# Designed miniproteins, single chains, continued (3): the designs that were tried, part 46

Each design is a single chain, and the fold is of that chain. pLDDT is the mean over its residues in the fold that is shown.

## One batch from the design tools (miniprotein)

Design m9684
Fold by ESMFold2-Fast:
Structure m9684 (fold): chain A 90 residues (1-90)
Amino acid sequence: MAELQEMQTRVLDIGLEAQKLASQAKDPDASKELMKAAGFLSQAAFNARSVEELRAGIQEGIALLEKIKEKFPEYADALQALIARLEAIL
């Protein structure tokens, strides 16, 4: 139980950083996709009933951030930092 809660908190923190990146993005399409990724991470954290469900959500979140990184190379370094933080939780 404590492990799941700690992981959920870390995923929520990463979601908040993705939301901050979205608010700072000058490209409206990048901002929109980053907000969707942030929303996904928050929902994955809130809805996870087990460590396994949260890990599945983290893996899908990483895949979403990788797609944004390919579409918007200007944000690649910031996105790679978020991906590395998610991978550290797995």
Scores: mean pLDDT 86

Design m9685
Fold by ESMFold2-Fast:
Structure m9685 (fold): chain A 60 residues (1-60)
Amino acid sequence: TEEAEKLFEEAVEAAKRGDIGKAVELLQKAIRLFREEGAPIADILARSQKVMDIIVEAQR
């Protein structure tokens, strides 16, 4: 989970700085690892939504 968490945190930071391409790339890598580790789909969806919400806020 540490590697998946790190990628997710990096995706959040990329989203905050407005680097949408990097945020999506890192989020996709994090989701793949979370799925391989058996994380619940609901948790994966919540994490994805958080990154998307940050991207939307950064574009205001």
Scores: mean pLDDT 81

Design m9686
Fold by ESMFold2-Fast:
Structure m9686 (fold): chain A 60 residues (1-60)
Amino acid sequence: GPPVDPSKLSVEEAAELVLKFLQTAQVPVTRANAESAARLAGFPEERWEEIAEKVLELAK
């Protein structure tokens, strides 16, 4: 697919990306891990909490 620009992703798209990253890496889906993954993916700090919350909502 096309290159992902973090600044152009919705919170929902960002959360799906972070969730897939955690699942692929076999890392537990926790708020702390979701925030760390959002940081590593290049999302701004002000969005980490919002993205992490959405990741937890999407997780099983």
Scores: mean pLDDT 78

Design m9687
Fold by ESMFold2-Fast:
Structure m9687 (fold): chain A 64 residues (1-64)
Amino acid sequence: APLPSEEELLGIFYLMQAAIAKKNGDYEEAAKYYRKAAEHFRRSGNTEDAELYEKLAEEYEKKA
């Protein structure tokens, strides 16, 4: 199977950071990391995950 792209790996990295921020109740930081993850997924051609994490960023911005 092909390896994930650098953009996909960066998306996953920022998704992990968002999850840590969420666990700590830092909703503003979680939203920022979800937006970074979405940007990298979009650059990798993964539009579905990009849209998902953009929506999650908006939800967490409302909680901040």
Scores: mean pLDDT 84

Design m9688
Fold by ESMFold2-Fast:
Structure m9688 (fold): chain A 100 residues (1-100)
Amino acid sequence: LGTRGDAAAARRHLEEAIQELEKAIEYLKNGDFDKAKEELSRALDHLIEAARHAPTLDAQVEITLLAMNVALALKAKDPNVQIELAEWALEQARRLLDGL
């Protein structure tokens, strides 16, 4: 499932995903749904890259589950559901970053 053992690359992509998730949540709360979708999409791309570079199988699985949750937020029609999914993903991403 891609290159593993590059913790520095995984960490950088996870940090970028965290920043994009923070922006997405801000845009969702402000009613800017198009910009929120753009930031969620960027966060998803960075989570996919972070998973590819994950140093362990456990980290790869957890980051992949985060990517799936962000993908669900992108497909959700209710902004409140998108906010809840994005906030959960942000908290989990921060926890994983501390463990990398």
Scores: mean pLDDT 85

Design m9689
Fold by ESMFold2-Fast:
Structure m9689 (fold): chain A 58 residues (1-58)
Amino acid sequence: MDEKLREIAEETGLSLSEVRGAYTLMQELGEARALQMMVASGVSEERARRTLELLKTL
C-alpha cells in the first residue's frame, strides 16, 4: 500500500501525507466528498480528481 501511495504522490505532486489523507477521505466519505474536501483545502480540482482516480486503481 505505502509504495503505491508514494507513486501517486510523485505523479500528482502532492506530499505522501496528503495522498494518505485523500485515500482515508475517499474510503470513509466517498469519492465525491473527498474531492470537495481536497479542493476546499487548496488542492486544484484537476489535481484532486487525478489523485482520486489513481487511488481507485489500488
Scores: mean pLDDT 81

Design m9690
Fold by ESMFold2-Fast:
Structure m9690 (fold): chain A 65 residues (1-65)
Amino acid sequence: EKIEEEIKKLEKEIEEAEKKLEEALAELRANKDASAEEVARLIGEVLKAIGDVYEAKLKLEKLKE
């Protein structure tokens, strides 16, 4: 597989992960006054999305080395 195709795939993964993070943050902001259980769940989704973004960025950095 061409390295250019791998880079494009990882760039798309980063874009998708950033979009999911943005959506998770928007949901948390919209529901900040919800129950403690719902807020905790939404915080968990935000943390997971942050991890997904950095994992995808790390993969791209390793590919460019």
Scores: mean pLDDT 79

Design m9691
Fold by ESMFold2-Fast:
Structure m9691 (fold): chain A 116 residues (1-116)
Amino acid sequence: LNNKLLKAASEGQADEVKRLLAEGADILAKDKHGRTALHLAAIEGHLDAVKVILDYAEKSGKLFDVLSATDKGGRNALYLAVLFGQTEVRVELEKAIRKLSSEDQERLVALDKKLS
């Protein structure tokens, strides 16, 4: 399941991502580079896959975990969206960050600052 989730996210197959998450795929599963499904969808600019992942993360209480997850380079999904010029994905990630509690928003900002 997790390998299929990572592949579906990388290919922008939003309906497949939604099915695999419903079937119990781990939304925090990482590839050999430490990249989650959200990282892969953000890099490639797959907006619909990003939306599916964020919706599932919010409903499962894992929104902070998904948004704060870093690859082996210490890069979260927002950083990768900016780095790869994925403007629509960046806007969607910023909207998701605003749905976090004030405490979790502060925690995310503190993590970014510690990686100086």
Scores: mean pLDDT 83

Design m9692
Fold by ESMFold2-Fast:
Structure m9692 (fold): chain A 55 residues (1-55)
Amino acid sequence: DTNEVKSILALLGIDPEYGFANALTGLTDDQLRGVLVLRGVPQDKIDAAIKEYNA
């Protein structure tokens, strides 16, 4: 769901681009971490945002 991706990106302080957010839709949490790390997002922030959303 695009809303899940957008919520995680908002927690990370990232403005979601349509193409980027759409590419992240349907990924597992581990795949999402990998893509965001390659995008330059710190691992600790990614883990915190995913944990907060899934709590």
Scores: mean pLDDT 69

Design m9693
Fold by ESMFold2-Fast:
Structure m9693 (fold): chain A 67 residues (1-67)
Amino acid sequence: MEIVKIVNEIIENSESFEETLDEIAKKYPWAKPLVERYRAELERMRELGFPDEEIEDFVENALKALK
């Protein structure tokens, strides 16, 4: 639960989801594998040409999984 509050705070102050993931990995090294998985999935969606709207939905669902 604490990590979700920290993630939400970082998102409100960050321009990109990638910066949020980097901050999480810095503060919580144990979460690096999870962070890299989400980063790789985001990159794959961009390569496939998904609309920004669908990418935003993916980001929202990824943040829910960090609960």
Scores: mean pLDDT 66

Design m9694
Fold by ESMFold2-Fast:
Order: sequence, then structure tokens, then C-alpha cells
Structure m9694 (fold): chain A 74 residues (1-74)
Amino acid sequence: SPVPAEARAELEFLRRLAEELGVSPLEVQLAYGLLRLEEQGVPEELLEEIRKLLEEDGIDIERIRELAEKIREA
């Protein structure tokens, strides 16, 4: 099936944001994913577990948090 227009618009938004901020698309995707989970009402204790797992994998969680704040403000 073709990609939904909504999903395509989200991918374009994330790609443009990565270019504007000079960061990797992966970092923006992680920030956006965490923000969406928070907005969907995922409990804070589960979000904290996800952040710890990302940090253990070498992801800069402070950078991801800063990106999520910028996405929320946009």
C-alpha cells in the first residue's frame, strides 16, 4: 500500500528539522518518537526506562531531550 500522506508529511518535517539543526535524521527521529510517546500518555516510568536504554547504547540523551523541546515548540 502507498505510504499515507500524514506519515509522508511527518518524515518530510523530520528531515527538514534535521537539516536546519545540523543533526542526524536518527537523532530527530528518536526525539520525535519520545515526544509522541509522552503525548500518547505513556507513563513517565516507562519513558525513563527507554531513555536509560538509549543512553546505554551510546545515544546522547541530553541532545535528544533538547531536540524534543525544539520540536514541541515548533
Scores: mean pLDDT 76

Design m9695
Fold by ESMFold2-Fast:
Structure m9695 (fold): chain A 71 residues (1-71)
Amino acid sequence: SMEEEELRLLEEIVRRAEEAARAGDALGAAVELVAAASVLAALKSAKAPERVLRAAEEALERVQRLVDEAE
C-alpha cells in the first residue's frame, strides 16, 4: 500500500541519517534532512492520512536532531 511504501521510505531516510551521523558525515546527514523535509511536503500536498504525516514529522525531527548534534 502507499502508506507502507511511505513509512518504509521514512525509515530508510532515518537509518541513512543515523549511519551518516555515526560516521561523522555531516553533509550526508544534511542530505537526508532535505529528503525528509521533501517527503513531508509531498505528503502534505497529497493530503496523506494523519498517521503518515505524523511519522514524516517525527522522522524530520529525528534527522534534524542528528544534524544539529553533528554541528
Scores: mean pLDDT 85

Design m9696
Fold by ESMFold2-Fast:
Parts: sequence; structure tokens; C-alpha cells
Structure m9696 (fold): chain A 83 residues (1-83)
Amino acid sequence: SSLRELLERARELLEEAKKLFEEGKDPEKVRELLEEARRLAEEHRRLVETYAPESPEKEELLREARELLEEAERLEKELEEKL
């Protein structure tokens, strides 16, 4: 589904950012990846809230998006402390 594809893409970008951060490489690229991951997760959340019918699946998708956004925010704070 397109909704799940957006969330999976956001997760891929977040994992790439985590790897670069752990390696101490390219803080600007880490920031760019985190910004794009958050943008995709926010778009996913917006689409789910607007178009998805009320269901357990909708609640799960919203929970996963929230968790991803929280992870991205934490990594962004860690990156800012390291700069």
C-alpha cells in the first residue's frame, strides 16, 4: 500500500542516518536524511488521518509513524549536541 510505502521509505532514511551518525561521518548528510525521514513520516500521518477508514490498522500505522518521528527527533538532538 502507498501509505505503508511512505513509512517504510522514512524508516530506510532513518536507518541510513543512524549508520552515518554511529560512524561519525557527514553530519550534514545525517541532518538531511533526518529531515527527509520526518517529512515522509509526517506526510504518511497526514494521509492516514485524512483518507484511511477507522480501523485497528489505522491506529497501528499512526503509532508506527509517531514512534519513527520520536526516534528521528532524538537522533537530531544527539547530532546537535555533537556539533
Scores: mean pLDDT 81

Design m9697
Fold by ESMFold2-Fast:
Structure m9697 (fold): chain A 65 residues (1-65)
Amino acid sequence: MEVIGVARAVKDYEAKTPEELSFKKGDILLVLEEVDEEHVLAKSVETGEEGLVPKSHIEILERVE
């Protein structure tokens, strides 16, 4: 799957549903898709796991086309 952006977690987050990704502050996430205005689909660089991530808990460092 193509990467459309790179983000860094600004806060720890624990998944509230099976579709969400858990991460820690400072983790690097590869953004795969914007799902809606509040969520992205992302992949953890550390674990390789994919899931929904709330935009409020990440900072997008780079956007590719």
Scores: mean pLDDT 80

Design m9698
Fold by ESMFold2-Fast:
Structure m9698 (fold): chain A 72 residues (1-72)
Amino acid sequence: SEREEIRKKLLSLIGEILDIIGDIIELKRKLKEAEEKGKEEEVEKIKEEIKKLEEELEKLREEADELENRLI
């Protein structure tokens, strides 16, 4: 059933979203440590990684919202 396929894809996307949120939280912790230690190159690298994950998170949230709307 199309509804079952959409549900499976939505659950998969929610899982990916939660994993990315966890990665962002961990990177923000590492960012704070790098800032406290004055490691400017590490700070820049971590900020770039967070930005990429936040952009990916936004795209996945948009995909999940579109799929959720198809279940209504």
Scores: mean pLDDT 87

Design m9699
Fold by ESMFold2-Fast:
Structure m9699 (fold): chain A 94 residues (1-94)
Amino acid sequence: DSSRLRGLVNGILLALEDGDEARIAEYLAQIEALLADDPERRAQALATVQDLLESYQSGRERAEKIIEEKQSEELRKKLEENREKAREALLKNL
């Protein structure tokens, strides 16, 4: 269960990098289906993914500018840490 859910979240993160909104929607539907028998857990997982989408979109443009202007390695490390924390939060709340 955790491995499958983590795979779907990783798929969403990859689709975000590609700007593929259709794929994001597909993975969200798969998460809903995976957690169909537990509506409270489903709502928590979807809320976590929505927070990820908002955070990623709002931060992405700023991150790209800073990477080009200054320390690409340091910022990349912080972005990877944030992605891992988001994934851990999703699994912890499920």
Scores: mean pLDDT 72

Design m9700
Fold by ESMFold2-Fast:
Structure m9700 (fold): chain A 92 residues (1-92)
Amino acid sequence: SDSAVESLITLLTDAVKSGYEVEIEAKGDTLFITIKGLSPLQLTGFALQFIGLGLDGLDVEVRIEGDTLYVTVGGLTEEQIKRILQAVKQAK
């Protein structure tokens, strides 16, 4: 939903503004999000927030490797991807 996309934008821009190392790539209809250097508490907190976005209708997959969180968000429109990438770029 558009509301879930807005929540994703807020989550990502807040993370960037808070000094987290956030990398985003787009491939087709899918965003690949990487957040690095996280403590166990931060990993849990971010993972739960992204899972919540999945429950709100986004196609979200979460993987944890060491101190790094990997998130994929699929089924996005080209316009939604552009909005997310632009918002994150402006927050950096």
Scores: mean pLDDT 87

Design m9701
Fold by ESMFold2-Fast:
Structure m9701 (fold): chain A 59 residues (1-59)
Amino acid sequence: ADADTERAVALGQEGTDAAIEPLVALLSHPDEATRLAAALGLRDIGGPRAEAALREALG
């Protein structure tokens, strides 16, 4: 795990709307573990904006 994976986990645990935009950016990260952590973080935050961002990124 690198610092970006840890950041994605921390943003998901924070669970605020302010974490959504950084997590969306991490969904395009070259590391698969970081992308997975970002997707899980968005799922954990929940709500219309996080759900829409996750749906758009995953298809």
Scores: mean pLDDT 78

Design m9703
Fold by ESMFold2-Fast:
Structure m9703 (fold): chain A 91 residues (1-91)
Amino acid sequence: AAPRTLVRVTLVVPEEKKEEAIKKAQEVLATLAREAGATEIVSFEVEELEDGKVKVTAEALFTSELTPEQREAAERAAKEAGAEVEFEELP
């Protein structure tokens, strides 16, 4: 079986920017899905932090190992959005 890749996009923003951060996280995953053929977004969470900040986390599962080019495209999209992107290889 081909390894699967979990991609996680995270933004920490002031609460007034929560809706914008949600859209940015979804856009980063949509960009990667166009390159890699993602099956779907598997989770989406908004966590309230101290000091009136929120953490937005979106995750998508890919049924293949991502190429270096696909990872680079995701990292570029995340950087433009002010987001962090993480990749986790699953069995």
Scores: mean pLDDT 76

Design m9704
Fold by ESMFold2-Fast:
Structure m9704 (fold): chain A 56 residues (1-56)
Amino acid sequence: DEIEKKELENTLKIIDSEPTKEEALELIDKMIEAAKIRNNEKLLKTLEEKRKEILK
């Protein structure tokens, strides 16, 4: 659980560090694919919400 929290936090920081919305969206889409492979529902939900925020 601790590793999951750290991975989520680091993932969001990396996405936020991307210089453009387009690059952030590409990165998040790749991470969503990885989350689906891992069947990590919490990560998927977090990434989908972040994707929506970026698109605002």
Scores: mean pLDDT 77

Design m9705
Fold by ESMFold2-Fast:
Parts: sequence; structure tokens; C-alpha cells
Structure m9705 (fold): chain A 70 residues (1-70)
Amino acid sequence: KGKELVEKARRLLEAARRTPGVSDEHIARLEELLKKIEEAYKKGDLNKVQELYDEMVRVLREAVDEVVAA
């Protein structure tokens, strides 16, 4: 259900903030995506919530890959 994805997105952002080496730029992108997820959820657009959550996960993976590659 969309509410669970919103809660997962919030926890994902919190985890990213607590992870050493994640850049402020990646944190800002994750914050922007969370706002869009919350907006989509308010509109009842669960497909968009899912798409934005998947993008948020991809951004986090990119951030982790950059830390490992550095």
C-alpha cells in the first residue's frame, strides 16, 4: 500500500543521512524524491509513488557505488 512505501522512503532517507560518505548532493536528491513521493501519495497516484521510490533506491545505490569507487 502507498503509505508503506512513503514510510520506507522516509527510513531510506534517514539511513542515507546516517551513512558516512554519502554526499550532501545525494541527500538533497533523496529529499526531493521523498517530497515528490508524499505529493503523489496525497493525490492517490500509487503508480507514481512506486516509480519515485524505485528511483530513490537507484540514487542511493549510485551514492554507495561512488563511495566504494572513491
Scores: mean pLDDT 79

Design m9706
Fold by ESMFold2-Fast:
Structure m9706 (fold): chain A 65 residues (1-65)
Amino acid sequence: MSVRELNEEAIRTLEALGQTELAAAVRKAVDEDPRNPQALSAGARAFEQAGDEELARALRKALEE
C-alpha cells in the first residue's frame, strides 16, 4: 500500500470516527507533503483507535523513513 493510499484510508477512518476537523487538517497537510510527520502520526492514531493495527504500523514505518 502506498503512502498516498494510507493517507486516504486514514482520512476516511478519521471521518468515520467523527473527527471531521482533524480529517480536513490531515488532508491539507498531506496535499502539501504526503509524508508530513504530524499527518502521518494523526493517521496512525486513527487506525489504532479503529483497531487497524497493520495500517497503524505501516504509517509508523513511514514516519521512520
Scores: mean pLDDT 83

Design m9707
Fold by ESMFold2-Fast:
Structure m9707 (fold): chain A 56 residues (1-56)
Amino acid sequence: VTREEAREVAEEAAKSPDRGVVAAAGALLRDLDTHELSEEQLRRGVEGLRRLMAES
């Protein structure tokens, strides 16, 4: 998972009607802008968001 791919997933999730999904997307976007995330952190963040979106 790349930073660009993670940002795209988070920006799409931020458009969700589900407040929990939007909050999780906002947290990942903030982390992408303020921290250098490892591949493992990027993967876990994206997988978590995709799971929340699928459950919504």
Scores: mean pLDDT 78

Design m9708
Fold by ESMFold2-Fast:
Structure m9708 (fold): chain A 57 residues (1-57)
Amino acid sequence: PSPLMRRNMDAGSRFLHAATLLSIAKKTGAPEEVIEELQRELDREQEEALRADEELR
C-alpha cells in the first residue's frame, strides 16, 4: 500500500486508541491534569487523522 494510505490507517488507529484511553481515564476517576493531557493527545491525533485523510486525495 502507498505511504499515504498507511498513514491514514495508522492515524485513524491512533485516534481511536487516544479516545479509548481518555474514556478509561474519565471512567476510573483519573486526576484532572491527566484527563486534560489525554484530551490534548486526542485533539492532536484527531487533527493528524483529518490531515492524513486529506492527503489521500
Scores: mean pLDDT 78

Design m9709
Fold by ESMFold2-Fast:
Structure m9709 (fold): chain A 60 residues (1-60)
Amino acid sequence: SEYVQGLLRGAEAAEKAGLPDTAEELRKYAELASKSSPEEQLKIAQEGDKLLLEAGEKLK
């Protein structure tokens, strides 16, 4: 699904930014989303986006 791919892309971006713990959390979200309904996948993707944004802000 597009949400799972988005979460995996976010994990790759986090890893390249030097945020391995954030990358691992995003991979866990992707795994959870792959097992979830489309409605739950959207919610998980939103939480992943929030996690990535918050981690990025801490680096500024």
Scores: mean pLDDT 80

Design m9710
Fold by ESMFold2-Fast:
Structure m9710 (fold): chain A 99 residues (1-99)
Amino acid sequence: SEEEKLIEEAERIIEEAEEIIKEAEELIEEAKEKGKEELVVPLAEKAIELAEKAIELAKEAIEKAKEGKLEEAKKLLLEAEIELGLARIYLGVAKRLLK
C-alpha cells in the first residue's frame, strides 16, 4: 500500500541518518586525536544536527501516513531527504579535512 511504502521510506531515512550521526561522532573523536578539532568538529556537528532533523521529519511522516495524510507524509519525507543529503555533504567535507 502507499501508506506502507511511505513508512518503509521513512524508516530507511531514520536508519541512514543514525549511521551519519555515528560516523560523525567517530570523526569528532579522531579529529581530537589528530589536533584537527577546529576544522572538523563544526562540520561534523552540523552533519549530526541535520541528520537529527531528518529523523524528526521522518518520524512525523510515519505519524501522518498512519493517519491517512499521505500528501503531508510525502512532503515531510521530501524535507527529510533534503536534510539527509545536506548531512552527507557536511560529513563528506569533514572527512576530507581530516586527511
Scores: mean pLDDT 91

Design m9711
Fold by ESMFold2-Fast:
Structure m9711 (fold): chain A 54 residues (1-54)
Amino acid sequence: MAKEIAEQMIKQGYTSEEYLNLLVGRVSGAHAGSPDVDEVVDEAVKYYKELLKK
């Protein structure tokens, strides 16, 4: 699940917008070949940004 990848990155200490490219790569890799990969990536990025704001 894309949100799990975002949460794992926060737990690992990747707590900055500089790590957005790493998040995108991890989510895209986990969903490679899926027709909805762009939507899943967008949801993960949005969720990650919300976690950073707290």
Scores: mean pLDDT 77

Design m9712
Fold by ESMFold2-Fast:
Structure m9712 (fold): chain A 56 residues (1-56)
Amino acid sequence: MSEEEKKKIEEAERLAVRGVLLRDVELAEQAVKIASTVSEELKKNVERALEVVKAM
């Protein structure tokens, strides 16, 4: 994995966590968008955070 891919993973995770903490669907959706540019697996993991925010 490249350094650039690693930074994108960290950014997607950070946005997902902030989306959950702030109950902000838009932040969680941005995390999913970034995750989808890295891998399908990361996208699926971040989509779980979006589902949590939507359930709040």
Scores: mean pLDDT 79

Design m9713
Fold by ESMFold2-Fast:
Structure m9713 (fold): chain A 94 residues (1-94)
Amino acid sequence: ASLAEGTAELDLAGLGASIGAVSTGGGGSADAVVAEVQALVAAGASGDHLIEALDRPDPASRAALAEGRAEAERFLAENAGAGRGRLIRRVVAP
Protein backbone atom coordinates (compact mmCIF):
# COMPACT_ATOMS: atom_id res chain seq x y z
CA ALA A 1 0.00 0.00 0.00
CA SER A 2 1.06 3.61 -0.55
CA LEU A 3 0.06 4.70 2.95
CA ALA A 4 3.60 5.73 3.92
CA GLU A 5 3.93 7.63 0.62
CA GLY A 6 0.59 9.37 1.16
CA THR A 7 1.55 10.21 4.73
CA ALA A 8 4.84 11.64 3.49
CA GLU A 9 2.99 13.90 1.02
CA LEU A 10 0.57 15.14 3.69
CA ASP A 11 3.35 15.67 6.25
CA LEU A 12 5.48 17.46 3.63
CA ALA A 13 2.84 20.20 3.54
CA GLY A 14 3.06 20.51 7.31
CA LEU A 15 6.86 20.43 7.25
CA GLY A 16 6.90 23.15 4.61
CA ALA A 17 4.59 25.29 6.73
CA SER A 18 6.80 24.77 9.80
CA ILE A 19 9.94 25.78 7.88
CA GLY A 20 8.10 28.78 6.43
CA ALA A 21 6.99 29.88 9.89
CA VAL A 22 10.56 29.59 11.21
CA SER A 23 11.91 31.55 8.22
CA THR A 24 9.37 34.38 8.61
CA GLY A 25 9.28 34.36 12.42
CA GLY A 26 5.64 33.27 12.36
CA GLY A 27 5.95 31.14 15.51
CA GLY A 28 7.61 28.04 14.09
CA SER A 29 10.47 26.38 15.91
CA ALA A 30 13.48 24.27 14.95
CA ASP A 31 12.33 21.58 17.39
CA ALA A 32 8.98 21.31 15.60
CA VAL A 33 10.70 20.87 12.24
CA VAL A 34 13.06 18.20 13.61
CA ALA A 35 10.19 16.32 15.25
CA GLU A 36 8.18 16.42 12.01
CA VAL A 37 11.14 15.09 10.01
CA GLN A 38 11.66 12.31 12.58
CA ALA A 39 7.98 11.36 12.37
CA LEU A 40 8.08 11.25 8.55
CA VAL A 41 11.20 9.08 8.50
CA ALA A 42 9.81 6.79 11.24
CA ALA A 43 6.64 6.36 9.15
CA GLY A 44 8.84 5.05 6.32
CA ALA A 45 8.88 8.20 4.23
CA SER A 46 11.54 8.38 1.52
CA GLY A 47 14.47 10.52 2.57
CA ASP A 48 15.28 11.46 -1.02
CA HIS A 49 11.79 12.87 -1.58
CA LEU A 50 11.98 14.86 1.65
CA ILE A 51 15.44 16.18 0.79
CA GLU A 52 14.20 17.33 -2.64
CA ALA A 53 11.16 19.04 -1.10
CA LEU A 54 13.33 20.84 1.47
CA ASP A 55 15.95 21.72 -1.18
CA ARG A 56 17.63 24.47 0.90
CA PRO A 57 16.22 26.23 3.96
CA ASP A 58 16.39 30.01 3.97
CA PRO A 59 19.29 31.57 5.94
CA ALA A 60 16.86 32.55 8.71
CA SER A 61 15.62 28.95 8.92
CA ARG A 62 19.19 27.67 9.13
CA ALA A 63 19.86 29.78 12.24
CA ALA A 64 16.63 28.62 13.89
CA LEU A 65 17.20 24.97 12.92
CA ALA A 66 20.58 25.05 14.67
CA GLU A 67 18.67 25.21 17.97
CA GLY A 68 17.07 21.83 17.21
CA ARG A 69 20.42 20.33 16.27
CA ALA A 70 20.77 18.36 19.51
CA GLU A 71 17.50 16.51 18.79
CA ALA A 72 18.57 15.89 15.20
CA GLU A 73 21.91 14.50 16.42
CA ARG A 74 20.10 12.15 18.81
CA PHE A 75 17.90 11.01 15.95
CA LEU A 76 20.95 10.48 13.73
CA ALA A 77 22.60 8.36 16.44
CA GLU A 78 19.46 6.21 16.74
CA ASN A 79 18.56 6.04 13.04
CA ALA A 80 21.83 6.52 11.19
CA GLY A 81 21.47 5.09 7.70
CA ALA A 82 20.83 5.84 4.06
CA GLY A 83 18.41 8.73 3.68
CA ARG A 84 17.62 9.29 7.35
CA GLY A 85 20.97 10.82 8.24
CA ARG A 86 21.13 12.80 5.02
CA LEU A 87 17.65 14.28 5.53
CA ILE A 88 18.38 15.43 9.07
CA ARG A 89 21.74 16.89 8.07
CA ARG A 90 20.10 18.81 5.23
CA VAL A 91 17.48 20.32 7.57
CA VAL A 92 19.81 21.10 10.50
CA ALA A 93 23.25 21.48 8.88
CA PRO A 94 23.06 22.75 5.25
Scores: mean pLDDT 46

Design m9714
Fold by ESMFold2-Fast:
Structure m9714 (fold): chain A 68 residues (1-68)
Amino acid sequence: MREEMVRQAAAVAEALKDRGLAEARRQGPEAMREEIRRLQTAKEAGDMTGPEIGAVFEAALREAEAAA
């Protein structure tokens, strides 16, 4: 159970990196803006706002921005 939560959080972090700003940036500035907006909207809508998932989502988002 605890391991399932950790695995789910890791999967979210990987998915966020795949859709990360670095990849979007290479496709163009508009794609990067859309990616940021999408991630923020999903978080606000409650898709990834659980205690374990929300924290990983925010951390992964910041990592993606730093990697760009």
Scores: mean pLDDT 55

Design m9715
Fold by ESMFold2-Fast:
Structure m9715 (fold): chain A 65 residues (1-65)
Amino acid sequence: MEELSEEEREEREREIIEELERAGVPREVAERALAGDDEARVEIAERVEGLPREVARQQIAEARA
């Protein structure tokens, strides 16, 4: 069971993509991250927050668990 409706999820995804794009993340990278691409999520964490790659990967792995 998912907490958000399909329409609400799509709207939320658009907002996240726009926010990341304003932060300097390419739209394609933001879209891949939302689709579940862990490498794209690592890239966003490195670019936006300046996290070391190993720390970003650790956080993403824990978020998936």
Scores: mean pLDDT 73

Design m9718
Fold by ESMFold2-Fast:
Structure m9718 (fold): chain A 75 residues (1-75)
Amino acid sequence: AAAEIERLRREAAERRDRMERQKEVLIQTYNEKISKANETEANRLKKQLDISLETLEQMLRLYEAEVERRIAALA
């Protein structure tokens, strides 16, 4: 049980790290596009980035909540 809980927490932490890296790449890519865009297109890209980042964070939080539920059921 303890070893399985530790594994689940490790896997969740690893997934968060990967998602944070994915978000960083996404931010960098959009910032490069924004720097080359006119004001109207830059505002559109900023909104698109915000929605994309919010969606990724929401998906990650749902996953983390499910992992915590599974850990609680094992403990």
Scores: mean pLDDT 84

Design m9719
Fold by ESMFold2-Fast:
Parts: sequence; C-alpha cells; structure tokens
Structure m9719 (fold): chain A 107 residues (1-107)
Amino acid sequence: SEELQRLREAAERIRKGELPVTKPVELTSPEQQALYDLLKTYLEEHGKVPDLEKAKAFLSAVIAKLPLSDEVLQGLYALLNGDEEVLEKMSPETRRRLAEAVEEALK
C-alpha cells in the first residue's frame, strides 16, 4: 500500500506537469531504447501531458534506472494513464523498483 501511494503521488506530479527540467538520458542498451521508443510513440499519440518534450526526457531518465520486463512496461503505461488498477496488480518488487526510479527521476 505504501508503494502504491508513492506511485499515485508520482502519477499526480506527472499529470500536473511537475517534472524537473532535464535533458533526455542517452540509453545504452537496445532493449532500453526499444522500450523508450514504444512509450514515446504512445505519449505522442495518446498522452495527455502538459509538456510532451519534458515528459519524453523524464521517460528516458526512468527507463535508464529500471530492469526491463513486460510488467515494467505495463506499469509505465499505467503510470502515464493514471491506471491505478494495473499498478495495484503489479508484484510488490516491481512496484517498489518503479516507485524508486520515478521518484529519483522527479528529483
């Protein structure tokens, strides 16, 4: 429940555009780059974020800190959409890692 609350607070900050001024992080693995490209395309087509370029830069910073899995991908989609039900169904370990990566990127 604590990790879910942390993710909820992070999702609110993202929706409000309370993102740090950051440059896109250069991704070093092909898998990280593929995940970023998929989520970037999703944001460009469906994202309801106040600053798209800022959101894309934030996304690259989060992805650079996360182990890559289908659950992490679904968690990032859920976070961007505010889909709390998907976040609640994630494993506690993946929820903690996602919360830590997002909070670190929001500093």
Scores: mean pLDDT 75

Design m9720
Fold by ESMFold2-Fast:
Structure m9720 (fold): chain A 80 residues (1-80)
Amino acid sequence: MIPEFSLEETRKMAELIKKEVDELVKEAKSGTPEQKEQYITALEKTVEELRKMAEHASPEQRKILEETIKYVEEKIKELK
């Protein structure tokens, strides 16, 4: 069964993901080049999981997830 989240739960999840991403970006910027590559890989996996969730989401939830994906992709660009 696909777990269904409410629109409010989806928004809260998106905010938590953004917060975690911001913390990973800070650690990556202060870390070694090798650690930076590991964090970029972790962020790219987060984008893949969010895209999978968006495929099964309602149109309103999908919009929130797509905005979250764009946020993570911009943070990945900042690290490259």
Scores: mean pLDDT 80

Design m9721
Fold by ESMFold2-Fast:
Structure m9721 (fold): chain A 73 residues (1-73)
Amino acid sequence: EAEELLKEAETLLKKANEYDRQGKIDEAVKLYEEALDKATRASEIARQKGDLDLEIEASVVELAAATNLAALK
């Protein structure tokens, strides 16, 4: 489940970046919020399981989504 959540978060982040680049801000914001939620959940599950590599990967996606979302307002 944590790996699937991370993969979904990565896919959503990539789509959000595409919309952001095209100036589709509302669509980008929605996808960044979804990516952030899934990455945060993946990170929490990975931490509970002691999967340090997965926790780090999820945290990177979480930071990227949060940073880009903050930049859009």
Scores: mean pLDDT 84

